# Designed miniproteins, single chains, continued (2): the designs that were tried, part 10

Each design is a single chain, and the fold is of that chain. pLDDT is the mean over its residues in the fold that is shown.

## One batch from the design tools (miniprotein)

Design m4329
Fold by ESMFold2-Fast:
Structure m4329 (fold): chain A 74 residues (1-74)
Amino acid sequence: MSPAEIKRRIMFKAANQLQQLKDEGKLTDETIQQLLEQVREEAEKAGLPQEDIDALVQAVQDLATGLRAQQAEE
């Protein structure tokens, strides 16, 4: 499996988890932090380069920030 495929799978899973948390009104700083830790751990275990891990974690954090803002408006 390529690094790009691994990143895609982790991102897709994280995006789905964030969306479910947002839909349930459970998207908090604590749940976001827990998810970011899980994403980093999964990426590290998959053997991704540090630059790819950092980029993936940042992408998930950016998505979480946007969804958190949407949850606050609802």
Scores: mean pLDDT 82

Design m4330
Fold by ESMFold2-Fast:
Structure m4330 (fold): chain A 119 residues (1-119)
Amino acid sequence: MVKVTQSGGGTVAEGGSLTLTGKVSGVDFSKATISWAMMNDETGFGGIASLSADGTKKGYSERVKGRATISFDAANKTAYLNMSNLKKEDTGTYYEVVEVKYKGKWGGFFGNGAQVTVV
């Protein structure tokens, strides 16, 4: 069974930086897409960053482009989202999402979430 254990988050000053981490188990990483999504009351649920299964393709939402970096350490099975120059609009709950194909269908597994508050 896929498990995603997240850490990081907390209260950060505007203009500051943070790193969110998520350790992933129970999946073949060569077949999994790793992404980060944010939920807040004003914008709803939206994608922030994505990383292809082979680590070669990265995607970023326009709101964080140039301020966020997604990476994955295959040896430690840990995904990272680094964010810099934080804005108040970056406030929300961040989820790591692991997407895998099983029996011809795509399934997503969510981490426990990490709250980020920019003040």
Scores: mean pLDDT 80

Design m4331
Fold by ESMFold2-Fast:
Structure m4331 (fold): chain A 69 residues (1-69)
Amino acid sequence: MKKFVDILRRVARLVKEGLEKGMSDEEIINKVAEEVRKILKYLGVSDEAIEQAVKFTIELVKKYLEQKK
């Protein structure tokens, strides 16, 4: 559970940093996906579970960026 909170915190920070740097929504999503894959692989999560987690995280970030109006 604690490591999952750290991942969520990292994702939120990446989205904020990307917006502050003037990155496009697509670039932010790609950066988040890459970082989540890297973290989960480091934690020894299976490739199948990593891809599932990345898909869920991308959908959450897309919804956030779409609704940030």
Scores: mean pLDDT 77

Design m4332
Fold by ESMFold2-Fast:
Structure m4332 (fold): chain A 66 residues (1-66)
Amino acid sequence: MSRSELKGEILRLLAERGKVSTQEIAEALGISQSTASRLLNELVKLGLVEKTRNPVTGKYYYSIRK
């Protein structure tokens, strides 16, 4: 699966689940957390996804911005 295909699958999962962690994306797509994190950060940079930090756990969650 190409990076473009993985980004499409990430956007689909965000649309289905709402708010997800990097670990949930990695597990759902069968990719590493580092790959999922990189793709999510690219989507955030494109303005398609927003990144929110949980103040209690320090973990980041992602959701569709548009």
Scores: mean pLDDT 79

Design m4333
Fold by ESMFold2-Fast:
Structure m4333 (fold): chain A 89 residues (1-89)
Amino acid sequence: MEELRERLRELRERAEELLKRALEALRKAETLEEILRAIAAALRAIGLLFDLELLERRLEEGADPEELEEELRRLEEELKRLEEEIEEI
């Protein structure tokens, strides 16, 4: 269970950094397309942060470890995809 807490903390820090990068991309955006991509990336990062907070609360409430593991893996995959998208901005 402590491993899940550590993974959640690491993912939260990464998602926070991605949100910061998306907001910086938005500040530097010169075209409508760049603005929309940066906004979309920021919203996805916010969504990931929200989902991670929900998982942390479920872990505190003693939810099934297998269900938490599955959700955590999905969020890890979404975070990786978002990292790749933000590198293109």
Scores: mean pLDDT 82

Design m4334
Fold by ESMFold2-Fast:
Structure m4334 (fold): chain A 68 residues (1-68)
Amino acid sequence: SAAAEAARAGALAAGGGEAAAEAAAAGAEAGADDGGRAAEAAYRAALAGGGGLAAAGGAGGGAGAAAG
């Protein structure tokens, strides 16, 4: 989905590794029908995948913008 692609791109752009980017994309996909849910899921998934706050923020922002 667009939210998943945006979450991956946001995590990578903010300096997150592949694991954080992949986790962010999976999180965004789960919440793709609602921007707030997609953003929250992507943010939490990026953190769980080993990303820092910047990567998580990028993932959440990208997912939220794309999904809603």
Scores: mean pLDDT 80

Design m4335
Fold by ESMFold2-Fast:
Structure m4335 (fold): chain A 96 residues (1-96)
Amino acid sequence: MKKFEETLSVRAEEDGEVVVTVTFKALPGGKSKVKVRFRDEATGQEAEKEAEIEPGETVTLSASFPVKAGQRVTVRVEIEADENVEGVSVSVELRK
């Protein structure tokens, strides 16, 4: 099992939601399981997402956190993935 931890910080220029997205790709060989826990460090709000990925499939897991203009949001991302998973990427976007 592969474990990754990343912290993303973004300053909101307008009211909206901070969307954190994690993308996984499964290698050929069998089904793979992934789990992501998202935590807003300021509020302590958490979201946990799990998925089973078919061989060669790509899966995207995301969580959204509310934000107001001028706020900095820090999201901690804890990722657990089976050995057959590659192409892990993490991104952050502000949506209104």
Scores: mean pLDDT 80

Design m4336
Fold by ESMFold2-Fast:
Structure m4336 (fold): chain A 86 residues (1-86)
Amino acid sequence: MTVVLTLKGLTPAQQTGWALWGIGLELDGYDVEIEFDGDTLKITIKNASEELVNLFKELAEELKKRGYKVTIKEEGDTLYIEIDAS
């Protein structure tokens, strides 16, 4: 399964933290693409395991409980998660 994580309204420190996390997944053998556009960060993880997909779903629900605007959408073999921190 492919996971597409879009993070909006991030500070430079938050962007750095999320990008380093994405690099960590790449070092663990995942196919990861990281894209920066202003205060928006997009992380695409191809070949995500079922366990990793479930962790992303749990992360999205936790951030939603903390007051972040979170959108979750599953289309075919792709999970889209959008988080707005602004």
Scores: mean pLDDT 80

Design m4337
Fold by ESMFold2-Fast:
Structure m4337 (fold): chain A 69 residues (1-69)
Amino acid sequence: SAMEKIEEGERLLEEGKRLLKEAKTLEEIQRGIGLILRGIGLIFEAYLEAKKNGDEEALEKAKKLLNIK
């Protein structure tokens, strides 16, 4: 569901941000960035799905996370 994709996307964003803050190697930085990009992608997929299905709750949460007004 759209909400499940949002939850997974948020999890990946938080994991990626944590990894970047703790990173001591270039490989760790690259992994952190990759997780953030994947998280953003999932939230965008959820945004499109919620918009198509009229899922207002998921749409509102996705818009907030993506900083869309």
Scores: mean pLDDT 86

Design m4338
Fold by ESMFold2-Fast:
Structure m4338 (fold): chain A 86 residues (1-86)
Amino acid sequence: MKVTLVVENATPQQIAQLENLAQELKKQGHDATVSVDGDTVTLTIENASVEQAIAYALQAIGLKLEGHDATVSFDGDTLTITIKYS
């Protein structure tokens, strides 16, 4: 399945962390890409497993419990997680 992680109001450090994550996922054989538009960074994983999708959704719930705005949506075979830092 496809996982899209969108981070809004990302710091340069958070952008670097997602770029490093994409590189690590590529080394593991995943089709992972990062795009940056201003302070919004998007990580896309085209061939994620259901277990990976669940793990990302649980991480988003954890961020919401820490007081961050995090939303999770499913549309067909695509999981989209949006995180907005204050």
Scores: mean pLDDT 78

Design m4339
Fold by ESMFold2-Fast:
Structure m4339 (fold): chain A 71 residues (1-71)
Amino acid sequence: SELIELIERAREALRAGDVERARELLEEALKLSTDPVVIKNLEVALERLEQGDVAGALSALEEALRVLKEL
């Protein structure tokens, strides 16, 4: 799934400290997202990144991945 790959790449970017790359990847993931719970978690991740809360962003991305794997 391209959506899962984008989210996993965003998580790796965040672990590497590349917040700008993570933002770009999550904005692309949001364009491909149709599930409202996935969309909400991607929006939360982007909001947490604006606040400097990388740990909170990673938690939201884990929830998005959990939901996608159940679809």
Scores: mean pLDDT 88

Design m4340
Fold by ESMFold2-Fast:
Structure m4340 (fold): chain A 110 residues (1-110)
Amino acid sequence: MKEEFLKMLKEELKKHKTFREALNSIIDRLIKEGNYEKALEFVDLILDPEFRDELAELAYKYGVEGPFKELYEARKAGNQVEADIWDALVEMYAVSLKLKIEREIKKAKA
């Protein structure tokens, strides 16, 4: 699952200016395809703190703007307080995506 997510993400990061746009493109495509299980699994990967740090490095390397890039730059600078703030914002965004997917599942069952 993690390897599949990273492959899809790397392709989308080439097409978008922000990490959020790249991630939304993947999640929206999976929702449109009815693949809610995979969409939830991808969001659960982002809820893992260790994987968020890996994604932050990827965002920095691809030059995409947003909280992931800021998280990596804060970690590299040794600014723990700033890193914790950006990490919390990334986690909140992942939670919001999970809620969005769960709402789409409920609509599909209605």
Scores: mean pLDDT 85

Design m4341
Fold by ESMFold2-Fast:
Structure m4341 (fold): chain A 80 residues (1-80)
Amino acid sequence: SMEEKVKKAIEALKDPDPVVRAVAARELGEMGDKRAVEPLVEATFDPDPIVRTAAIDALRNSKNPELREAAERVLKEVTP
């Protein structure tokens, strides 16, 4: 189900492999589920730049306006 996919992707954002975390961020952005807002915002502060970029892109390019609004807030805080 979509709910199971969202939960698994949120769990994968905490995977030790940055490639797995980046893929999870992309999948959450494509699904556009509101539950992904807080996990994706946290992922924009990930130690790996590939994961940070994937999380910002996931939020910014989402079909869900709540995820896009979160991207605007993050971009104002991360880019001086």
Scores: mean pLDDT 82

Design m4342
Fold by ESMFold2-Fast:
Structure m4342 (fold): chain A 96 residues (1-96)
Amino acid sequence: SPEVEQALKEAEERLKKLYDEMIKKIESNPNLTDEQKQSLINYLKGEYENILEDLRRRAREQGLTPEQLKALVDEEISRLKERFELTLKILEWRNK
């Protein structure tokens, strides 16, 4: 439906914005080594791509409502944020 397609576009934009913000935080973090930055960026890119592909597939194949798609995106964004913030704190602590 047009509403599902619009919700998917908004979801993709939210995920891309979060991805770009996280990349900037990783690149500008003075407490991370270059190897750690590259590893985190590669992992984040893989997670971002997997979430996008899963959302697109489920929206098309599983008949998700706009509300269900939004709830799923909100949960995925929350989980991704929490995981990366925890990972950054652990790495910063270890590098002290």
Scores: mean pLDDT 84

Design m4343
Fold by ESMFold2-Fast:
Structure m4343 (fold): chain A 49 residues (1-49)
Amino acid sequence: SDYKKYLKKRIERLKKMIEEARKQATSPEDLAAIDETLKEVERIEKSIE
């Protein structure tokens, strides 16, 4: 449980960083890459459940 809590905290931090990157993205290519990264992070989050 402590390890899962640690991982969830790390994932929350990563999601915040991705959200900030998305706000700064100006090209369609960058937005697509950021959205793909977010999907990968969400897959990892689901696997921890």
Scores: mean pLDDT 81

Design m4344
Fold by ESMFold2-Fast:
Structure m4344 (fold): chain A 59 residues (1-59)
Amino acid sequence: EDELRKLHAELSKPKFDELNARIDELRAAGASYEDIKRLNKEGKQVDEEARKKAEELLK
């Protein structure tokens, strides 16, 4: 649903902006693959939590 996607984006955007900034800093510093992988995993959890919350708010 478009409303679900919009609400999900609003809920997750600030957290994703923070994670993306951290990933960019790590890439610039030559960080290990494992460090970047860990942050990507955190991003998936943020995505899932935002989706669940958006679904709750729309029900």
Scores: mean pLDDT 77

Design m4346
Fold by ESMFold2-Fast:
Structure m4346 (fold): chain A 85 residues (1-85)
Amino acid sequence: SEKNLYRAKLGAFANKILQKEIKDEEELRKYQEILSDIYFQGMAAEAATNFETGLQTFKKLVQERFPKDIADKIVAEIDKILKEL
């Protein structure tokens, strides 16, 4: 599924941003756990509604739970996917 490819790409991209931006191993682990939680909440929203609403939920939670510089980079990738829907 094309939607499965977008989800896999987004998850991998977000993890790469965290690894690049966060230098402390304990802080990185903490944010990776937050990312996992946010990702599953986005998937739950998708299951209850549609793919676009799932991505919008993921975007909102990223903006709420991450530092601005990290959030902006992940949100830019989400917005790119949303424009291609």
Scores: mean pLDDT 83

Design m4347
Fold by ESMFold2-Fast:
Structure m4347 (fold): chain A 62 residues (1-62)
Amino acid sequence: KLKIARVIKDFEAKNEEELSLKKGDLVLVLEEVDEENWLVKDEKTGKEGIVPKSYLEILGEL
C-alpha cells in the first residue's frame, strides 16, 4: 500500500542508493526496506532512493 509523505528536514544522500531531498518535498513511499529506512520516489523529479523514515511525515495512503 503506497503512502504519500512530506520531507520535514533536508537530507543529503551519502551513497548511490540514497536520495537527496529538501524540506517540503513530496514523496511516494514505495517500500519500507527496514525499521529505519524507506524507499521513496520524489514526485517532482521521479527519482527513487532510500531515505531515513525520521525525515518523513506521512500525509496519507493511496
Scores: mean pLDDT 83

Design m4348
Fold by ESMFold2-Fast:
Structure m4348 (fold): chain A 88 residues (1-88)
Amino acid sequence: ANLQAAVTALEAGDYNTAKKNFKVIFGKEAVNLSASDLITKLSSIQSSDDEVFVNYFLTSGYLTNAQAKAIEASLKSKGYQIGEVHPK
């Protein structure tokens, strides 16, 4: 639900909806990530901040390797610059 909504919003260029849904996911799963650090990171850079956030999410281990690669491939095909995925 939240992950699908976030990916759909990001692919449509609706970054505010994407950030909101990713924040919900991180708030439940982010044992090793501070919500305040994520909020600070999201507010510090207006452009490419979503790419950094998505890359952090993909490398966090909250997704299976297959799910992370599928999302990465989809976003890259739409022109997003996503760093190399380093799954746990």
Scores: mean pLDDT 50

Design m4349
Fold by ESMFold2-Fast:
Structure m4349 (fold): chain A 55 residues (1-55)
Amino acid sequence: EPPPAPELSDEEIEELIKKLPEEEAEWIRELLKDPSMRDAARDLLLSLEKLRKKS
């Protein structure tokens, strides 16, 4: 298994959320309210950013 991705700071997470449509931003914000979901929210933000650039 690969090592976990580098941790995103709160500032980086906010910057990524600001680039999302409102509905996606709201969903990510809900995930971030649960500390145990923070890693999943981070991975989701990175995946959405990649999809935005590729498709």
Scores: mean pLDDT 70

Design m4350
Fold by ESMFold2-Fast:
Structure m4350 (fold): chain A 83 residues (1-83)
Amino acid sequence: MIDEKEVLEALADMYEAIGKLLESKGKFQEAADTYEKAAQLYREAGASPERIAEVYENMAKAYEKAGDTEKAEQLRKEAERLR
């Protein structure tokens, strides 16, 4: 039987890796959007709050570099609340 949780976690890991790659190429808005997809998949998979907080921190950093400082601040506060 296909484990939905395992599939969702694998997809989330893939999106996080793609987000990091996009960030390394200076595609900060695309990286932020990709991290958002990873965070959604981790939440659906029932990942730990610490893991979700890490993705939110990466997403916040990408938004800040993309010029969206308000979104970055909001995400950092959400990450802090999860830890």
Scores: mean pLDDT 83

Design m4351
Fold by ESMFold2-Fast:
Structure m4351 (fold): chain A 66 residues (1-66)
Amino acid sequence: GSRERLLRLIGEILRLIGEILDLERELERAKREGDEERAEELEREIRELEERRRELMEELRAVEPE
């Protein structure tokens, strides 16, 4: 039911947030090192994960309690 879907979405969102935070730490490191190419790659990857997080958050908001 909706409860199982809700818990699955929450788990996926939390995992995705963890991945974004790891990439943000790597981005900060790349910027400190002056690695512009690596920083651009990381910013692109972070944007893709942020968009996926937004989609999952919208799905979570659409789940009705049963």
Scores: mean pLDDT 82

Design m4352
Fold by ESMFold2-Fast:
Structure m4352 (fold): chain A 58 residues (1-58)
Amino acid sequence: MSEEEKRLEEEIERLEREIAELRERIAAGDDTPEVRKELLEKEVELGMKLIELGVLKL
């Protein structure tokens, strides 16, 4: 249990950092279809990992 939770928390932390960097790039004017697509993909992945973490805590 703890090892799976730790791995998911590490993946979630990485995704949150990547999403924050992409949002900063968009805010700075690097608002390209490629950046927006990557942001959307990372946000979806983060959502899935958060659901997985929630299930493990049940």
Scores: mean pLDDT 81

Design m4353
Fold by ESMFold2-Fast:
Structure m4353 (fold): chain A 79 residues (1-79)
Amino acid sequence: ALSPIIPIPIVTVRGHSKGCLLINHKNGTFSAALFLDESSKPVQITASSKEELAQQLMAVCAQHKLQPEPGFADRVVAA
């Protein structure tokens, strides 16, 4: 069976909350959907490890001037 979808909150520098859905797949494939705007398509990220997924998510957040909540990367790795 596939792993559950795990929501992880992200906060923008302008105080707007954004969402991230972490989707775990069986046998070491991990993906996430990052929602920047309600009307836009999410940014899809896929990695072979949770650590790589967290790193890519942090890079996308930095590019869009989003500040992840404290422990965001740790929650991605632990999920």
Scores: mean pLDDT 61

Design m4354
Fold by ESMFold2-Fast:
Structure m4354 (fold): chain A 78 residues (1-78)
Amino acid sequence: MAREAAEEAAKGDAEAALEAAEAAGRAAEAGDAEAAEYAAEGAAKAAKLDAENAVKAAGAAIGAIGAAIEARLRRGER
């Protein structure tokens, strides 16, 4: 049942990326750029684990990184 094992692994990677992106979004809304950056790194790492989910996970990681950058800019770190 290699296909099912691969599907479960892919779901885990995608879920981790989505959770990290959601955490980064919430941290950015709270103005915590450091927490947002950590969550964005987690999402980016998850994106590298499975080629089939790479596009979905990469999109989440890019969004999370963007949110972290915006939070830092709002804090006056230009």
Scores: mean pLDDT 61

Design m4355
Fold by ESMFold2-Fast:
Structure m4355 (fold): chain A 61 residues (1-61)
Amino acid sequence: SEEELLKQLEELERKGVRAVLEGDYRTAAEILREMAEIHEKLGKYEHAKRLREEAERLEKR
């Protein structure tokens, strides 16, 4: 359901912030890609595209 997907996004967002604060950019990038997949399931393709671009940037630095 949409509500379940939104709850997953909130949890991933918290984990992503922690990963960035800890300097674990590889984990943060993986989390952003998971968030992008959920945004695609919600029909939010532009959000998904931006999240993947951010993930790639974090990994390659």
Scores: mean pLDDT 86

Design m4356
Fold by ESMFold2-Fast:
Structure m4356 (fold): chain A 70 residues (1-70)
Amino acid sequence: MKSKEELIEELKKVLEEIIELLRKNGYDDVAEYVEEAGKKILEFLEKNPEYIEEYLEQVKDALEELKKRI
């Protein structure tokens, strides 16, 4: 099983990939929103690690859908 710290690092990487993909395709405003929202969510998850796995799965699904539509 991955540690909570490893899950947070994986989440950061997935969020970075979403932000990079959005910026590369001209969605800079959306990328800024995701970056700011992601920072707040990461702060919350570091204090409430029980929600990390659920949120990580949601963000991974969002990245895969984004890759199909861009």
Scores: mean pLDDT 82

Design m4357
Fold by ESMFold2-Fast:
Structure m4357 (fold): chain A 88 residues (1-88)
Amino acid sequence: SLVQQLLALLPAYVNYLHSQGQVEHAQQYAQQLVTALQTGTPENQARLAQVLTDLQTLLAEHPPPASPSAEAQALAATLVADLQGAAS
């Protein structure tokens, strides 16, 4: 599903944002995804598909560090858990 594909990319995205000093953007992004997952409209499905494409492009052009910091790993794990809870 789109949700599972987005959840699989979230650790790499958090690692990228942490490397850029932009961890607050990861939290804002996760909150937007929670809202989209709670609302099953065609507009939100299109938005999730676009976000998946944009993240795949971003991470291909800007690969995150191969060894993420403990802080980036902990933040990614927390955000994944929060999103999985919202998707249930």
Scores: mean pLDDT 75

Design m4358
Fold by ESMFold2-Fast:
Structure m4358 (fold): chain A 68 residues (1-68)
Amino acid sequence: MEELRKRLEETIEELKQAILAKDLEKAKELTAEVRELARQLEAAGDDISAAIALGMVSLAEAYIEKLE
């Protein structure tokens, strides 16, 4: 669980950097990774971290749509 939370924090930071750089390919890849981490966190019973991850996915997807 702690490892999943740490991975989520690192992946979100990478996603923020990709979005700031307007790297759409990298941003889409990292968004998919955050979504997968949300599924793993939910399976582990960390519903709060899973909800945070899904919120970040929604925000990233909205931003990517604006850049396309």
Scores: mean pLDDT 82

Design m4359
Fold by ESMFold2-Fast:
Structure m4359 (fold): chain A 64 residues (1-64)
Amino acid sequence: MDEAKLLLVKAANEALKKGLSPEEVSRAVQAALDGDYEEAEKILDKEVVEKLKKAVEQIREAQE
């Protein structure tokens, strides 16, 4: 399995540990996958968004 998918799961788990609901985490992950990191940053901490951005970039590179 791709390392990028593991990074996405890790970022989602970190957000859940910070007390965010599964719905909020799902919305933030979908925004990041769409390239809307500004919207993801409104829901998640900056550090979590940076990890999520790195994972999304790796997924996009794999889809070249």
Scores: mean pLDDT 74

Design m4360
Fold by ESMFold2-Fast:
Structure m4360 (fold): chain A 85 residues (1-85)
Amino acid sequence: SLEAAEEALELAERALEYAKKGDIPGAIGSILRIMGLLLDNKDDPEVQEVLRLARKAAMYALQGDFEKAKELLEEARRKLEELKK
């Protein structure tokens, strides 16, 4: 659902915030929740694309690559806006 895609984007943004503060457990928790949304939405390929981008962004944030995380978040936002049209 679109709601799941929006939630995943919010979770990825929180993961980036946690990672920047050095809260690695918080970032991991956000990633696990995004993975749950991926499993719950496996039959919706367009929503899954946004969910996968959000997870990838959160994983790069966890690894300290904040610039790539931001880039992937922007891509996920663009895909989400396309789905709302």
Scores: mean pLDDT 85

Design m4361
Fold by ESMFold2-Fast:
Structure m4361 (fold): chain A 57 residues (1-57)
Amino acid sequence: GPEAEKLLEEANRIGEEAVLLAVNGGSQEDLDRLAARHKELAARLEELGVDPLLLKG
């Protein structure tokens, strides 16, 4: 549904931001924050019945 679509889009956005930070030599703290956010979104998507394999980033 539209809720799951929004969470998927946000998770993908965070994944892209994490890659960009890693390439640009971002701090471990910033990378850990993005990973934690992504994990939270993945857990919420799982509650909504979305396959967690679709969120492997």
Scores: mean pLDDT 76

Design m4362
Fold by ESMFold2-Fast:
Structure m4362 (fold): chain A 70 residues (1-70)
Amino acid sequence: SMEEARRHLERAKEAFEQGDYDSAIAHAEKALEADPRNEEALRLLAEALGKKTGDEERARELLERSLRAL
């Protein structure tokens, strides 16, 4: 549900602020399972992946998919 997406996004933001990119990724992915068009969750997932892996290409792809979905 939208509420579940919101709760997971909130957890993801907290983890990201703490530098816990693994938890941020996990919660952002759960937010997207509940709301696949959640742009904020997709942007956060892209940022967290970029920080953790240095994989800017995958991060850019996820962000681009978010923008196309809107």
Scores: mean pLDDT 79

Design m4363
Fold by ESMFold2-Fast:
Structure m4363 (fold): chain A 65 residues (1-65)
Amino acid sequence: MVEELEKKARETIEKFLAGEISEEEARKELTEYVTKLFTLLGFSEESAKAMAEREFEEALREKKE
């Protein structure tokens, strides 16, 4: 379910920014949820994984700011 995966991805980012989960855990969860989300939207596995990696990089940048 797209909406459910978006919610889980958002919750993972929020927990990471709050320091509730480690960088490794956040990367794993975001990769799982975002990859599934974009695959369901019709993107290839390769593209979906690239988008998941980008999302995690954005979260890392936000945590530094």
Scores: mean pLDDT 79

Design m4364
Fold by ESMFold2-Fast:
Structure m4364 (fold): chain A 55 residues (1-55)
Amino acid sequence: KVGEFIDAVELGDEEKALEILRSLTPEEIEQVKRLLAQMPPEVRERGLALIEKVT
């Protein structure tokens, strides 16, 4: 779920990250945003860019 998205972002697997992201509810997307705030800048920025693509 949310953790799987973070793992995919860290691995640079954009295809997998987008697949997971499309399966998330709005509540889970907010959870992802909160977790990304705790991640290193490179992971956070990449994750936020992917969220921007699907919203």
Scores: mean pLDDT 80

Design m4365
Fold by ESMFold2-Fast:
Structure m4365 (fold): chain A 55 residues (1-55)
Amino acid sequence: SAAEIGARAGEAAARAGADATRAGSKGNIQMYNAGGDEKEMQEGGLAGAAAALAR
């Protein structure tokens, strides 16, 4: 049903945002140790969350 599809899409978007935030945080910690930019940690996570919510 449309309602079921909508619910699954919402859950998938929320999960994708959370996963993107975690992946960005983990990856950028390693990059930060190598001289990466802390700002990229925040931007990676926020971009993923924003993409999931904005659709």
Scores: mean pLDDT 58

